# Ledger of designs, part 49: designed miniproteins, single chains, continued (4)

Each design is a single chain, and the fold is of that chain. pLDDT is the mean over its residues in the fold that is shown.

## One batch from the design tools (miniprotein)

Design m13787
Fold by ESMFold2-Fast:
Structure m13787 (fold): chain A 114 residues (1-114)
Amino acid sequence: GDAAARAALEEVARLAARNPAVEARVEGGTLTLTALGDGAAEGALVGAGEVAARSPAIRAEVRGPTLVLEAAGGGAELASPEGLGGLAAVAGAASGVGGAEAYRAVREALERAG
């Protein structure tokens, strides 16, 4: 798998870990985010998953309280404005951090790994 793509998903999971209402797991090239009984957190993950799914670099699927993300492209595709925007939307929704902070964190993770 692409190391930069994996690093970006791991950074989203790290940010999500700040939110006790969300459980984050990275397994290979797949990020799984689960809302832990909070309807607001579940709604935020659904909305962010829809934003992420607009990027051809990201495959996003909502399954009940769970959002599953996979990199459909490599680090270069995820570093596009659409890829970064999608990952930042998910990171912000899962963690509660602001969009600019989420965007910067994901971009820096991609740059560090590539």
Scores: mean pLDDT 83

Design m13788
Fold by ESMFold2-Fast:
Structure m13788 (fold): chain A 58 residues (1-58)
Amino acid sequence: SEELKKQIEKIKKEAEKLINTFKDMYERGEISKEEYQDMIETIKNLYDEAIKKLKEAD
C-alpha cells in the first residue's frame, strides 16, 4: 500500500538521523568505538523489526 511505503520511508529517515547523531558523538569522543558499533547494530535491528511488523500488519 502507499501508506505502508510512506511509513517505511519515515522509519528509514529516522534511523538515518539517529545513526548520524551517534556518528557525531563518536567523532567528538563522547562515546567509544564499541559503544558506537553497539548503538548502530541496535538501531538497525529495531528498525528492521519495525518494518517487518508494518509489512505483516498490511
Scores: mean pLDDT 83

Design m13789
Fold by ESMFold2-Fast:
Structure m13789 (fold): chain A 90 residues (1-90)
Amino acid sequence: MLEGVRAFAAREEAEVDRDATRIKQAMEQSRELFYEEALREYRRWAEKYTPGDAAGHVAKAVERAAIQLGLSPEEARKLADEVRKRFLEE
């Protein structure tokens, strides 16, 4: 049971890391592609999670991607919060 729980947590974190890599690549190309990739990942998470949890996972990926691109932690959080807010308020 504990191994199963740890496997699920590790799988979720690995998926967020993969999402961050794709979002980073999209950010490097255009703002439009960035938003489309974030929406694609939100839809994937929303298939199994609540809208709030799905938006939270995408926000984590966005924050990680932004930091990897050299944005400050504050700017990365702002971008992640805007993406989360948009998905929850639409």
Scores: mean pLDDT 77

Design m13790
Fold by ESMFold2-Fast:
Structure m13790 (fold): chain A 62 residues (1-62)
Amino acid sequence: MKGDLVEALKDVEAPEPQGLSFKKGDILEVLKEYSDGDLLARSLKTGKVGLVGKDLVKKIPN
């Protein structure tokens, strides 16, 4: 999933500084995938980088 684009499935407001907040339908770029199912992603809308649960996003086909 590194380098892939993913679409947010729901609104998320992250309570932690390392977490990424986003809205349903936002497009995120995957920077790194962790073994526990978390992704490090960048919001294309805001430019912010943070952790996202893998189950909260859907991979966009290239």
Scores: mean pLDDT 78

Design m13791
Fold by ESMFold2-Fast:
Parts: structure tokens; C-alpha cells; sequence
Structure m13791 (fold): chain A 68 residues (1-68)
């Protein structure tokens, strides 16, 4: 998936466009360094810096992880 595709999903979960793009870059870089079994956990850890609502965080992490 592209950075723009990931950022678009994050914006759907309430992230500001600039922050969504920043998070998308971090997520793509992290996905190259982390194994698939740890990917969802790492995505959640990164998104916790941007999304304060636990339910939105879980849904955003699951949606983004499917694209990575």
C-alpha cells in the first residue's frame, strides 16, 4: 500500500491530514522492520501517539495492518 492510502484511512478515523501523513510514513517504515506476528502490536503502539480513543485506535490499526 502507498503512504497516501494509509493516510486516507487514518483521516477516516479522525486524524488531521498532516498527522495522518506523518503516521503513515512511520507505519510503512516500521512494517519493513517488524515481523508479521508483531505488526499489529507495533501499528497500535505508533497510532497510540495520534489516536486517544481505544475503540478508534483498534479499528484504525486493524484497517491499516491489512494494507501493510
Amino acid sequence: ATEDEIASILEQYGMEPAKAKEAAKRLLEASKEVSQDQLLTEVKNILANYIGDYEKLEKAAEAVTKLL
Scores: mean pLDDT 81

Design m13792
Fold by ESMFold2-Fast:
Structure m13792 (fold): chain A 89 residues (1-89)
Amino acid sequence: SPTEELLERLEELLEEHIARHKLSPEVREALRKVLEEVRKLAREKNLSPLQVVQEFLLKVDELGEEFDLPDVTGELHLRVGAVVAELLA
């Protein structure tokens, strides 16, 4: 499904982002937990691709505020937008 394809691409993007920015173990674990929570919600509530993106970015923004990582969060937003444009075009 488009939603499952998006979730797979978000996982790839997130792992690349974690590696690129050499994020701490605490931030890395928190970001992976966000993706797993969004994946679970998507399956349980049959979320659309747009709803998956909204839930993921909202939770990423909350972590960015908690860990004071605005540049890291901003780059992730741009990369997610590119993936969405590719998959939903």
Scores: mean pLDDT 82

Design m13793
Fold by ESMFold2-Fast:
Structure m13793 (fold): chain A 85 residues (1-85)
Amino acid sequence: MSKEELIKKAEELLKEAEKLAKEGAEAYKEGKYEEAAKLFKKAAELAKEAARLYEEAGDLESAEAALEAAKRLEELAKEAEEKAK
């Protein structure tokens, strides 16, 4: 896989993660905490995969940003899981 192909795939994964994060935030506002947790967790997984692809491409700045996004999404998922108990 070329450097440009890795970056393109990473960007596509981040766009999907952003979409899922918005759906998760909406579910959270509606009190659907179990659904919100699943959406945030999936978004975090996609952001981590994007970070891995950016790192493989040598784009360390984008990789770091994607890892920070994943960490925030994991924190949101954990908060939603606690609310669902």
Scores: mean pLDDT 88

Design m13794
Fold by ESMFold2-Fast:
Structure m13794 (fold): chain A 67 residues (1-67)
Amino acid sequence: PSQEELDREVLEAFALIVAAISKVAAQHAPDKEALLRETERMLEKLREQGVEESVIADALADVRAAV
């Protein structure tokens, strides 16, 4: 794979990690809405860096379902 493809895969992995951590954090967060807002901002930044829209959308859906 090219370096560009590897960099994209790393960013996609970060999006999945953010979603997974946010889902776990949602179980303990006193303000789930604030947690969701922050997670949405983080995923939006990853989208701006070139993560596929479908990956971001799936990650957001997973977090929203957990909140």
Scores: mean pLDDT 78

Design m13795
Fold by ESMFold2-Fast:
Structure m13795 (fold): chain A 69 residues (1-69)
Amino acid sequence: MEALVFPDLQALVDYLKANPNAIVDELGTPQRIAEMAAARGLEVRRVDGSPATQADLDRASIGAIIKHY
């Protein structure tokens, strides 16, 4: 599982198209996903795989917890 934040819904759609084995486990605000990620021991990341900063959370429109099969 990984926790990701996205600037918009299109960025999430593009990520899922590039990662066909990925499924969205949880979808929400970046702040809500950060809370859920912390509870699961996951680090929140940007789409490029780098750690998300508080500024990234403030600028993102959506977050997701993603499972890979």
Scores: mean pLDDT 84

Design m13796
Fold by ESMFold2-Fast:
Structure m13796 (fold): chain A 119 residues (1-119)
Amino acid sequence: DALVEELRAMSLAEVIERVLALLEAGEAVDARAIGEALARLSPEELRAIGEEAARLAEALGRPDAAADARAYGEEAARLKEELSSQSPEEQERIRRRLETLGAKMVLLPVVARLEAAAA
């Protein structure tokens, strides 16, 4: 999927700006493509994305969202580390959870920025 490969090449800040631009244009956000792109990252990269999302939320006065972002990043990293040792059925469940966590880590700063703009 060309969109997934493009998103993998982008920084978290670039992905957030692209999502905000799509919302401004009234276009659909492909949360699955975002989640799939992040699910392909290493455990270390997933922790780094969670920490970056947390710092963006903290800058917007959202310490609750920052705590959630860190938790998502750490859960994603742990699941990614455990993936290869699991059964095929469990690997598929973990991949779906990683996609969900990836989407949440990106959409959390997007929501925080939209809430800040509305205040």
Scores: mean pLDDT 80

Design m13797
Fold by ESMFold2-Fast:
Structure m13797 (fold): chain A 89 residues (1-89)
Amino acid sequence: ERRREELERLRRLLEEARRRAEEAERRYEEAKKEYEKKLEEAKELKKIDEEKAKELEKEATKEYSRAGAELGLARMLESSLELAVRSTE
């Protein structure tokens, strides 16, 4: 039956999405630690070169925001596939 085949396909896609979400979460945790480290470096640098400190803080914020966006998208895909699996069962 086509419905059973579709359910199996959705379950495989969900498993892949979960794996991607786990990887994105690991990357986000790593980006958070790097962000905190760079903010500390920027605070010290601000005492010597305020302009460079601002640039470092801006770069760190951009990288952290990117990792957060990637995690958000991965979790949205996972949630959508979980709903699709439940609605097909």
Scores: mean pLDDT 84

Design m13798
Fold by ESMFold2-Fast:
Parts: C-alpha cells; sequence; structure tokens
Structure m13798 (fold): chain A 83 residues (1-83)
C-alpha cells in the first residue's frame, strides 16, 4: 500500500540522515532523491502526471536499493528525455 511504501521510504531517509554525517555518499543519495521528488512535484503542477509518477517510482526504488547519487540523477534525466 502507499502508506506502507511511504513509511519504508521515511525509515530509509531517517537512517540515511542519521549516518549521513559519517557517510558522505549516503548524504549525496538523499540529496539526489529530494531533487528528483521536487522535480516530480513541479511536473505534477504542470499537468505532466505520467512523467511525475515515473520519477517518484524511480526515486523510491533507487533510494531503497542504495543506488549512488550519480545513478539516481542519470536515470531521472533518461525519464525526462523520453517524455
Amino acid sequence: SEREELERIERSLEFAREIGRELVPVADQVDAYVEVLRRARELERRGELEVAERLRELARRMLAEGKPAEEIRREAERILEEA
């Protein structure tokens, strides 16, 4: 469910922030994730709902999988190019 997914994301973010001061790569991942979510919200405001949803799904999945910030940003760019 959406609630369970959001709770899982929140736990991942809290964990990343808690240890982010010790682990720069984790802080970078959280930053990339937030950037993608902000961009998705902007797209939603413009009525581009499909692209916005794809970006949210990507960000959620990649953060949960611990993907590097560079990969998160790169994959987000691909979705935007395909739109």
Scores: mean pLDDT 77

Design m13799
Fold by ESMFold2-Fast:
Structure m13799 (fold): chain A 97 residues (1-97)
Amino acid sequence: GELEELLKKARELLKEAEELLKKAKKALDEGKLEEAKKLLEKAEELLAEAEELLRKAEELAKEKGDEEALKEIKELEEELGVLEVELAVLKLELDKA
């Protein structure tokens, strides 16, 4: 259903963003500042898209009374928050380089 598709897409976006942040950190460590910048910009776009999908999923899950989906959404929102903090730290490291 629509809720399951939103959650699947949000999970895929968070995983891709995490991989981009790992690549960005490696690029920063290697002094590849332009590569790091592009990777961080792409990660930011994916995290913003994931946030919007999770917001839509939460609205739909509340309408359906789907407690298991609400629990998964909360866990994904916590993962999103961790990745947003990592993005912010890496952006500060890029600004210092």
Scores: mean pLDDT 90

Design m13800
Fold by ESMFold2-Fast:
Structure m13800 (fold): chain A 101 residues (1-101)
Amino acid sequence: MTEEERKLLEEARLLFTKAAKEAVDIVGPDGATELIRIALELLRENPYPTPEQLREAAVKRGFDPETAERLAEILAPALQKAVELFRKAGRSLEDIVPPPL
C-alpha cells in the first residue's frame, strides 16, 4: 500500500467512524444498525447514494422526518466520501471484496 493510499483509507475510516458514532448517539445501536442496512441496500442500486435517497429510505423504515434528515446529513456525505476514497485507493480489483449475492 502506498503512503497516499494509506492516508486516504485513514481519512475514510475516521470520517465513517465519527458518522457511525453520531448515528448511535441519536438513534441508539438498533437504529444505527437499521440505518446501515438501509445504506447497504441503497449502495446495491447506486454506489453513491444521495442524502435525499437515504432520508426517504429512513422515513419509510419508521424514522421520523427530522431524525432521518439529520442522519442523512451525517451519514450520506461520510459514506460518499469513504466510497470515493476507497475507489481512489483500491487500484487492485482483487483487494475489493465483492458484495455478497
Scores: mean pLDDT 69

Design m13801
Fold by ESMFold2-Fast:
Structure m13801 (fold): chain A 55 residues (1-55)
Amino acid sequence: SREKERQEILREIGEKLREIGDIIHKGLEAKKKLAAGEELSEEEKKALELMETKA
């Protein structure tokens, strides 16, 4: 069914958009922590770097 194929594609796109949103959110949270003088974890540093290089 064309509708079934379309729904599967939309689901995959939605998953990728959520991933991008998560990276941006984590990057912004990390930037907020850095501005407050808090130490960032390696994962938080990586998210900030990815947000700055990809967005």
Scores: mean pLDDT 77

Design m13802
Fold by ESMFold2-Fast:
Structure m13802 (fold): chain A 82 residues (1-82)
Amino acid sequence: EEELKKAIEEAAKAAVDTLTAHDAAYGERLRAVAEKVASQSPREYANTVIAELLGIGYRGTPELGAAARAEAKKIADLYEEM
């Protein structure tokens, strides 16, 4: 359980870094969302971060959208039910 939370937090940090490389504003947006839910359960944390990444994927540039969807899939795969 603690290992899963750490893996999800590390994946979320990697997602922020990836988005920041494409567009700093979207990286900051994801970082703020992740910080807001840092105290939540691993499921709620994962669900919130995935939802934000998918939202960015819909509204960003094609390159940013592809990166955001790929990062969302990595977090979903860690949680196995997403």
Scores: mean pLDDT 77

Design m13803
Fold by ESMFold2-Fast:
Structure m13803 (fold): chain A 68 residues (1-68)
Amino acid sequence: GPPWVKIKVTSDTKIIVEASGTAKIVTEKGTYTIEGKGELDTSLFEGPVEIYVEGKKFDPTEILEFVK
């Protein structure tokens, strides 16, 4: 099926990323790879963030609608 990603803030310090496959998270503090599901620190998201799954770019509004 088409690639998908979900992002949930779970605490003041933690974010969960869940994706249909390999997600590439590009932040000002570096690039992180999540395989299916992973937890990241909220400090990594202090600046602009880009999210890619299977080469497709996702924006935060699309992600929020998938979590509802």
Scores: mean pLDDT 75

Design m13804
Fold by ESMFold2-Fast:
Structure m13804 (fold): chain A 63 residues (1-63)
Amino acid sequence: MVGDIYVALKDVEGPAGVVLSLKKGEKVEVLKEYDDGMLLVRSLETGEVGLVGRSYLEPIGKA
């Protein structure tokens, strides 16, 4: 859900400027959910914003 904190289950890499690159264990805040299973998220470590597939993330709490 928007405002929830998720943790990356694995390292994520993708096209620069669209997909947010994450390391396993990195925490993100959900900014927006899309119907196709993508999330717009902000890294709590770097402050970077980008898209990540929902299947790469696990919910751990609320922001």
Scores: mean pLDDT 75

Design m13805
Fold by ESMFold2-Fast:
Structure m13805 (fold): chain A 69 residues (1-69)
Amino acid sequence: SLDELREEIAEEIRRLALEAGLSEEVAEKLQRYVLEGRGDAAGALLVLHGHPELVERLQELMKKEEELE
C-alpha cells in the first residue's frame, strides 16, 4: 500500500540521515516530511544540512510512490 511504502521510505531516509551524521531531530523531521508526502521539503532540509547527495536518493525512493498514485 502507499502508506506502507511511505513508512519504508521514511525509515530509509531517517537511517541515511543518521549515517550521514545528521541529528536525531533532523532525521525525525525528514521522516515526517516523507510520511506527509512533502518530498520538496525533505529535499530542502537535506540541502540545508549539507547533504545534496541524499536528495537524489530521496527522489529515487519517492518515484515508487508516483507509480502507486
Scores: mean pLDDT 80

Design m13806
Fold by ESMFold2-Fast:
Structure m13806 (fold): chain A 76 residues (1-76)
Amino acid sequence: MKMSKEELENEILISMGRMFLSLAKQLLKKGEYEEAIELAEKAIELFEQANPEDPEAQEGIREAKELLEEARKKLE
């Protein structure tokens, strides 16, 4: 199967976004809210750079935004 440069870049962006989102979730559970916010924002940035039609990117953005809102509420 021939992967285009764009397909490879999309896979890398989604993989990195998911990694940052997973770490952000762990930091949120530990009460590291500021660090969780930074990683969730980075995850959103990575997913937004991915193919907007990709279901994994869409789901990642949704989860990251929910985490970001939760962490922000914990700091207020």
Scores: mean pLDDT 82

Design m13807
Fold by ESMFold2-Fast:
Structure m13807 (fold): chain A 75 residues (1-75)
Amino acid sequence: RAEELDREALRAAARGDVEKATELAREAARLAGEEEGLSDEEVEAAVERARALAEKMAAASEEERALALESVAAA
């Protein structure tokens, strides 16, 4: 489901895995687009957000990444 893939994308982003985060975010947005009729612009925006978060987390400390993962798990 789109929600499950979105959570996996957020987890990958929190770990700083840019490639995995962008791939999962794109797949989640594609599935949501099929169900809800999202525009190409909305899909691209979702992928960009995942990539930006993953790049930020890749540069972050291990403590910051652990807090981000905890936040995703708590949601």
Scores: mean pLDDT 74

Design m13808
Fold by ESMFold2-Fast:
Structure m13808 (fold): chain A 71 residues (1-71)
Amino acid sequence: SEALELAREAARLILEAARALAAGDEERAEELAREAERLAEEAMALAKSEEEKKEIHEIVGQAQQEAAAAL
């Protein structure tokens, strides 16, 4: 679904933001984090079912946990 595709893109950007931050590029990390938040919000808005919303939450949440562990 389009919502899940946006959630996966948000997850990718969350991980890229963590890598940028680890490399000392705070400005790039902030840009990526803002874009990830925007895509996650769009994914939730486009979700057609509670099951899809749960999957979006899982995808984004897993990326956030991985990002935190990488820092």
Scores: mean pLDDT 87

Design m13809
Fold by ESMFold2-Fast:
Structure m13809 (fold): chain A 101 residues (1-101)
Amino acid sequence: SELVLTEKDAQAILDTAENKADELVESLRFFADDPRADPRAREIARYALKLIEERAKNKEEKAIIASAGIRSMSLLLDKEEFEKLIEEERKRLELAKELLK
């Protein structure tokens, strides 16, 4: 949401990409199969999991798509806005790497 990252934000983003990718994917699987969850959130979770299978070549890309998926679920965004969030998460990760050099 911010245009500027703090060092703390950058460190959290990098830690998520390095160490939290599988936890984020498990969260998406939980919501995709939860009958108590909003149907739109379930559909977003399923779409995110599909994109991870199709596009994620490493844990970093997995974390980017999974993070965007979780944000899209909380905001109930459509597929077009989800794709924009993937690009935003990718940009945030690159900025975090640059800030922590």
Scores: mean pLDDT 83

Design m13810
Fold by ESMFold2-Fast:
Structure m13810 (fold): chain A 62 residues (1-62)
Amino acid sequence: GEEEKKKLKEEIIELGTKFAVEYLGMNEEDAKKAMEDLVKNLSLEELKELLKKAKELIENVS
């Protein structure tokens, strides 16, 4: 439901912002805005796929 979609967006924004700041040298505010823009129009299924890919990417670079 909408609550699941909200939680997925929050998790993706948190992980993506942290990745962009730590590995890409982005400003935290700019990284957060970019992640918010990326997720704002995504479906529940697209958010699940994006989170899966983000977690796999982070695991592979850690």
Scores: mean pLDDT 80

Design m13811
Fold by ESMFold2-Fast:
Structure m13811 (fold): chain A 97 residues (1-97)
Amino acid sequence: ASALSPEELRRQAEDALRAAEGNIEEMKKVLEDYKAGKISKEEARVRGANLYTAAALQLVAAIDYFERAGDEEGVKRARETLQKAREIAKEFDKALE
């Protein structure tokens, strides 16, 4: 069993968190494009769902890596980012009905 160092775990966590933040920003753009009438309801639904799924998986990975590294502040950051992703997903649900 090869144990990753706390530094390597933090690096993996930061990379996953960064990737999730990018997907969350793209979710916001998709929602705004839909509200502006630039994309169809179907396109917004598919793109929003795919971006949310990617962000959620990345954030679950980031939380696991930060927990294994003993990085309590990192865990908090990743959980707060996951909460933001969930709030944006709820905004999609309301907008798309």
Scores: mean pLDDT 90

Design m13813
Fold by ESMFold2-Fast:
Formats: structure tokens, sequence, C-alpha cells
Structure m13813 (fold): chain A 81 residues (1-81)
């Protein structure tokens, strides 16, 4: 199932982005509040992408062909409804 593979790939990519953020924050001495805000933003982005994948896959769209930007645009559209 291409949907399950795409969901797993996005979860792994965002987990890596969160780890990279924590490492960069430690290296640059970023305030904890900034790190928390950026983590919340990444969590929200992932949640929107997962919702977009679910809805688009149910509609018969091949989500494996969509970029993260295309999935995010659909997520914003879903939240606006």
Amino acid sequence: MEKEKKLKELEEEYEKRIKDLEEEAKKKGLPKSVVVARKVALDLELAMLKSSIEVLAEAGVDVSKLTEGELMDEGLRLLAK
C-alpha cells in the first residue's frame, strides 16, 4: 500500500528534522522557547500531511507522486473547511 509507505517516509523525515533541530539548537544555543515553538510547528506540519494523505488516498489519488509541498497545500485546504 503506497499510502502506508508514504506515511512512514514522512514520519521518519520529520523525526529526523526534529533531531536536527535539537542538535542545531544545542550547537547555536537557541532559547528553549524557540526550540519548543519550532517542534510544535513540525508536529502540526506532519499532522496536516498525514490528514492530506488519508483524504487524497481515499479519493484515489496516488500520494507517492505528490511532493511535501503539494501535500501541505491540500492540508491547508482541509483545515479551511
Scores: mean pLDDT 78

Design m13814
Fold by ESMFold2-Fast:
Structure m13814 (fold): chain A 70 residues (1-70)
Amino acid sequence: SSMEEQKEKLRKDVGKVYWDKIKALRAENKDASLEEQEKKIAEIEEEIEKKYKELMEQIEAGKAAPEVEK
């Protein structure tokens, strides 16, 4: 695939993982305060941002298309 196709796939895969994790977090923490939910969301966002940066750099370096872990 072209670099653009790999980047588009990565964005879609990362977006899906993000929303799946947020949905699961809200379901598991429905009785938690908004502040507690926001803290946990921030932790998920930091983890995903770090992984996304690493995977994007691999694509830009012409390495094999990486898979986003769930």
Scores: mean pLDDT 76

Design m13815
Fold by ESMFold2-Fast:
Structure m13815 (fold): chain A 101 residues (1-101)
Amino acid sequence: EAEKAAEEAEKAAEESGNETGYLGAKSAADGARDAAIAGGDSPEAQKGAREGGEGAKAGAETAKRHKDDGVGQSGGGAAGLSGAASAGLGARKAGGVAPSG
């Protein structure tokens, strides 16, 4: 389920102990949960949640590798935001074509 992917992303960030990784993972996790709620059991919502979780994990990993340089903080945040964007895309597809007005 999409909610499990969001939980795993948060856990990965907490285990890294990196604040930037945590914020990135939390953003991706929130997006994944929103996608799951909007799409229910739709494949698009689940795909978005999975991609969001993957992005959050990548962000946390990058932040962990570059802990001392500060570069990892920027990279971790960007990867987390990318994951959140993927989750958002999943929600859009699950909800269908957005109305023009």
Scores: mean pLDDT 56

Design m13816
Fold by ESMFold2-Fast:
Structure m13816 (fold): chain A 75 residues (1-75)
Amino acid sequence: MTPLEQARRELRTKIDELVELYEKYRDKLSPFERALVEIKLNEAIDGLGGSLSETQRALELADEAIKIIKKEMEK
């Protein structure tokens, strides 16, 4: 398995997690937080078709979006 194939599989898994969390907790997020999560989610999805570096950046953006949702859930 190539590093790119591994990164893309990890990214798909994180996007699935992010979508599930966003659907469950969307109503607890402010409009600003929702906009940030949606922007990061769209950029993460775009990363699935990119180079290894673009896929790695997309993974970082997906992680950031998940953290936004989880932080709001803990408050």
Scores: mean pLDDT 84

Design m13817
Fold by ESMFold2-Fast:
Structure m13817 (fold): chain A 80 residues (1-80)
Amino acid sequence: SEEEKQRILDFIDEEIESLKKMAEEYRDTHPEVAKVYEEAIKKLEEIRDKLKRGEMTVEQAVEEISKLYKEYYKKLLEAV
């Protein structure tokens, strides 16, 4: 539905904003952590753009976000 699509888009926008703040916070103290956040932002922007263009379904977007979460959790543990 359009409502579900909008909720996921809003979630992605909120996550991107949060990750931008995290990347800036850690840039000087933990640059490896900042890079992980920067990579996550790029992937979220790609998911957002594909979802907006109708090239990705809501279900596919949720799956990709889940995969991203698992990937970046591992990278963050390695960077800290």
Scores: mean pLDDT 85

Design m13818
Fold by ESMFold2-Fast:
Structure m13818 (fold): chain A 86 residues (1-86)
Amino acid sequence: SVAEETVKALIEALKELAKELKEKSSEYPEYAKAAEYLEKAVEYAEAGDLEKAAEYTKKAADALASVDVNLSVALRLDAAALSFAG
């Protein structure tokens, strides 16, 4: 289904983003914190807990709100998509 394909694509995107934020964590500690939250979001999503995945994706967005507004907004949209799919 489109929902299953969308969730799979989001999980893979969040995995790659967590890696990228870890690489950039030396610039701002908020990137390291966001990466940790995204790793938890991926863990929950892979376990089938999309509500917890959405919660942790939103926590990552909140961590980035003051340092990367565009990424924060994008992650809030991803969290909404995960919550809607769950």
Scores: mean pLDDT 84

Design m13819
Fold by ESMFold2-Fast:
Structure m13819 (fold): chain A 77 residues (1-77)
Amino acid sequence: DQVEEILAMGREKKVEHIEPLVEALGDPDPAVRRAAAIALGLIGRKHPEEVRKALEPLLTDPDPAVREAAQFALLGI
């Protein structure tokens, strides 16, 4: 399950997971984009500059759950 794998990457809080999670923010599946935003939010407190730039475009995502996840992630950074 790609969503579970993405959330696991966020929980590990490793800087090497930022690049694949940023790629997942462009996924056609909104569930994948939402999971990537949540995962990046978990990493973002230790790597705020990279994560903030990646999440800002999701504030205008067509899916409201993705926008909400990006807002909460950015508030935590």
Scores: mean pLDDT 83

Design m13820
Fold by ESMFold2-Fast:
Structure m13820 (fold): chain A 88 residues (1-88)
Amino acid sequence: DKEKLLKEGEELAKEAEKLLEEDDSSRARIQAGMLYAKAGSLYYKAGDYEKAIEAYEKAIELFRDVDPAMAEELEKQKKKVEEEKKKA
């Protein structure tokens, strides 16, 4: 169900945003980054490539300061979604 996946992704993205408003620690950035990455995956499964790319970009920015290796892996995932969007 596309709508269910979109709603789930939106809920995770909103949770990540609230977490970052309350806590600016490296731990909060890692947790928020994981939430955005999961939201990106759900948006991709729903076929919403634009929202998937945006969510991955937010996750990448959060991991860049705390886990550069994870940020690099997410850049690869984002590029795959961008390539899929061009085919759709």
Scores: mean pLDDT 86

Design m13821
Fold by ESMFold2-Fast:
Structure m13821 (fold): chain A 88 residues (1-88)
Amino acid sequence: DPLARLAELQARQRELARKLKRFFDLLTKPKVTREDLREAIALLRELAPELSKSQLIDGLRAIKGVAKREGDEETVKEAEELIKELEA
C-alpha cells in the first residue's frame, strides 16, 4: 500500500524533527551541563543515518563549542576525535 509507506516516511520525518529540536534545545540552554552534552552526542549518533557528513561535523562542532565554553575538556576531546574520523 503506497499510502502506508508514505505514512511511515512521514512518521520518520516527524521523529527526526523532534530529535533535532531536542538537540538544539540542549545546546541553547543558558547553562549546559555535562549530562546535556552527553545527551546531545547520543542524539547526534541516533541522527547520523539521516544526516550528511557535513551536517554531522557541524553538529559535532556545535557540541565542541558549547563544551569548550562550559569547561568540559573531556567532551571537547571526544568531539575533536569524532570530527577527525569523519574528515578522514
Scores: mean pLDDT 87

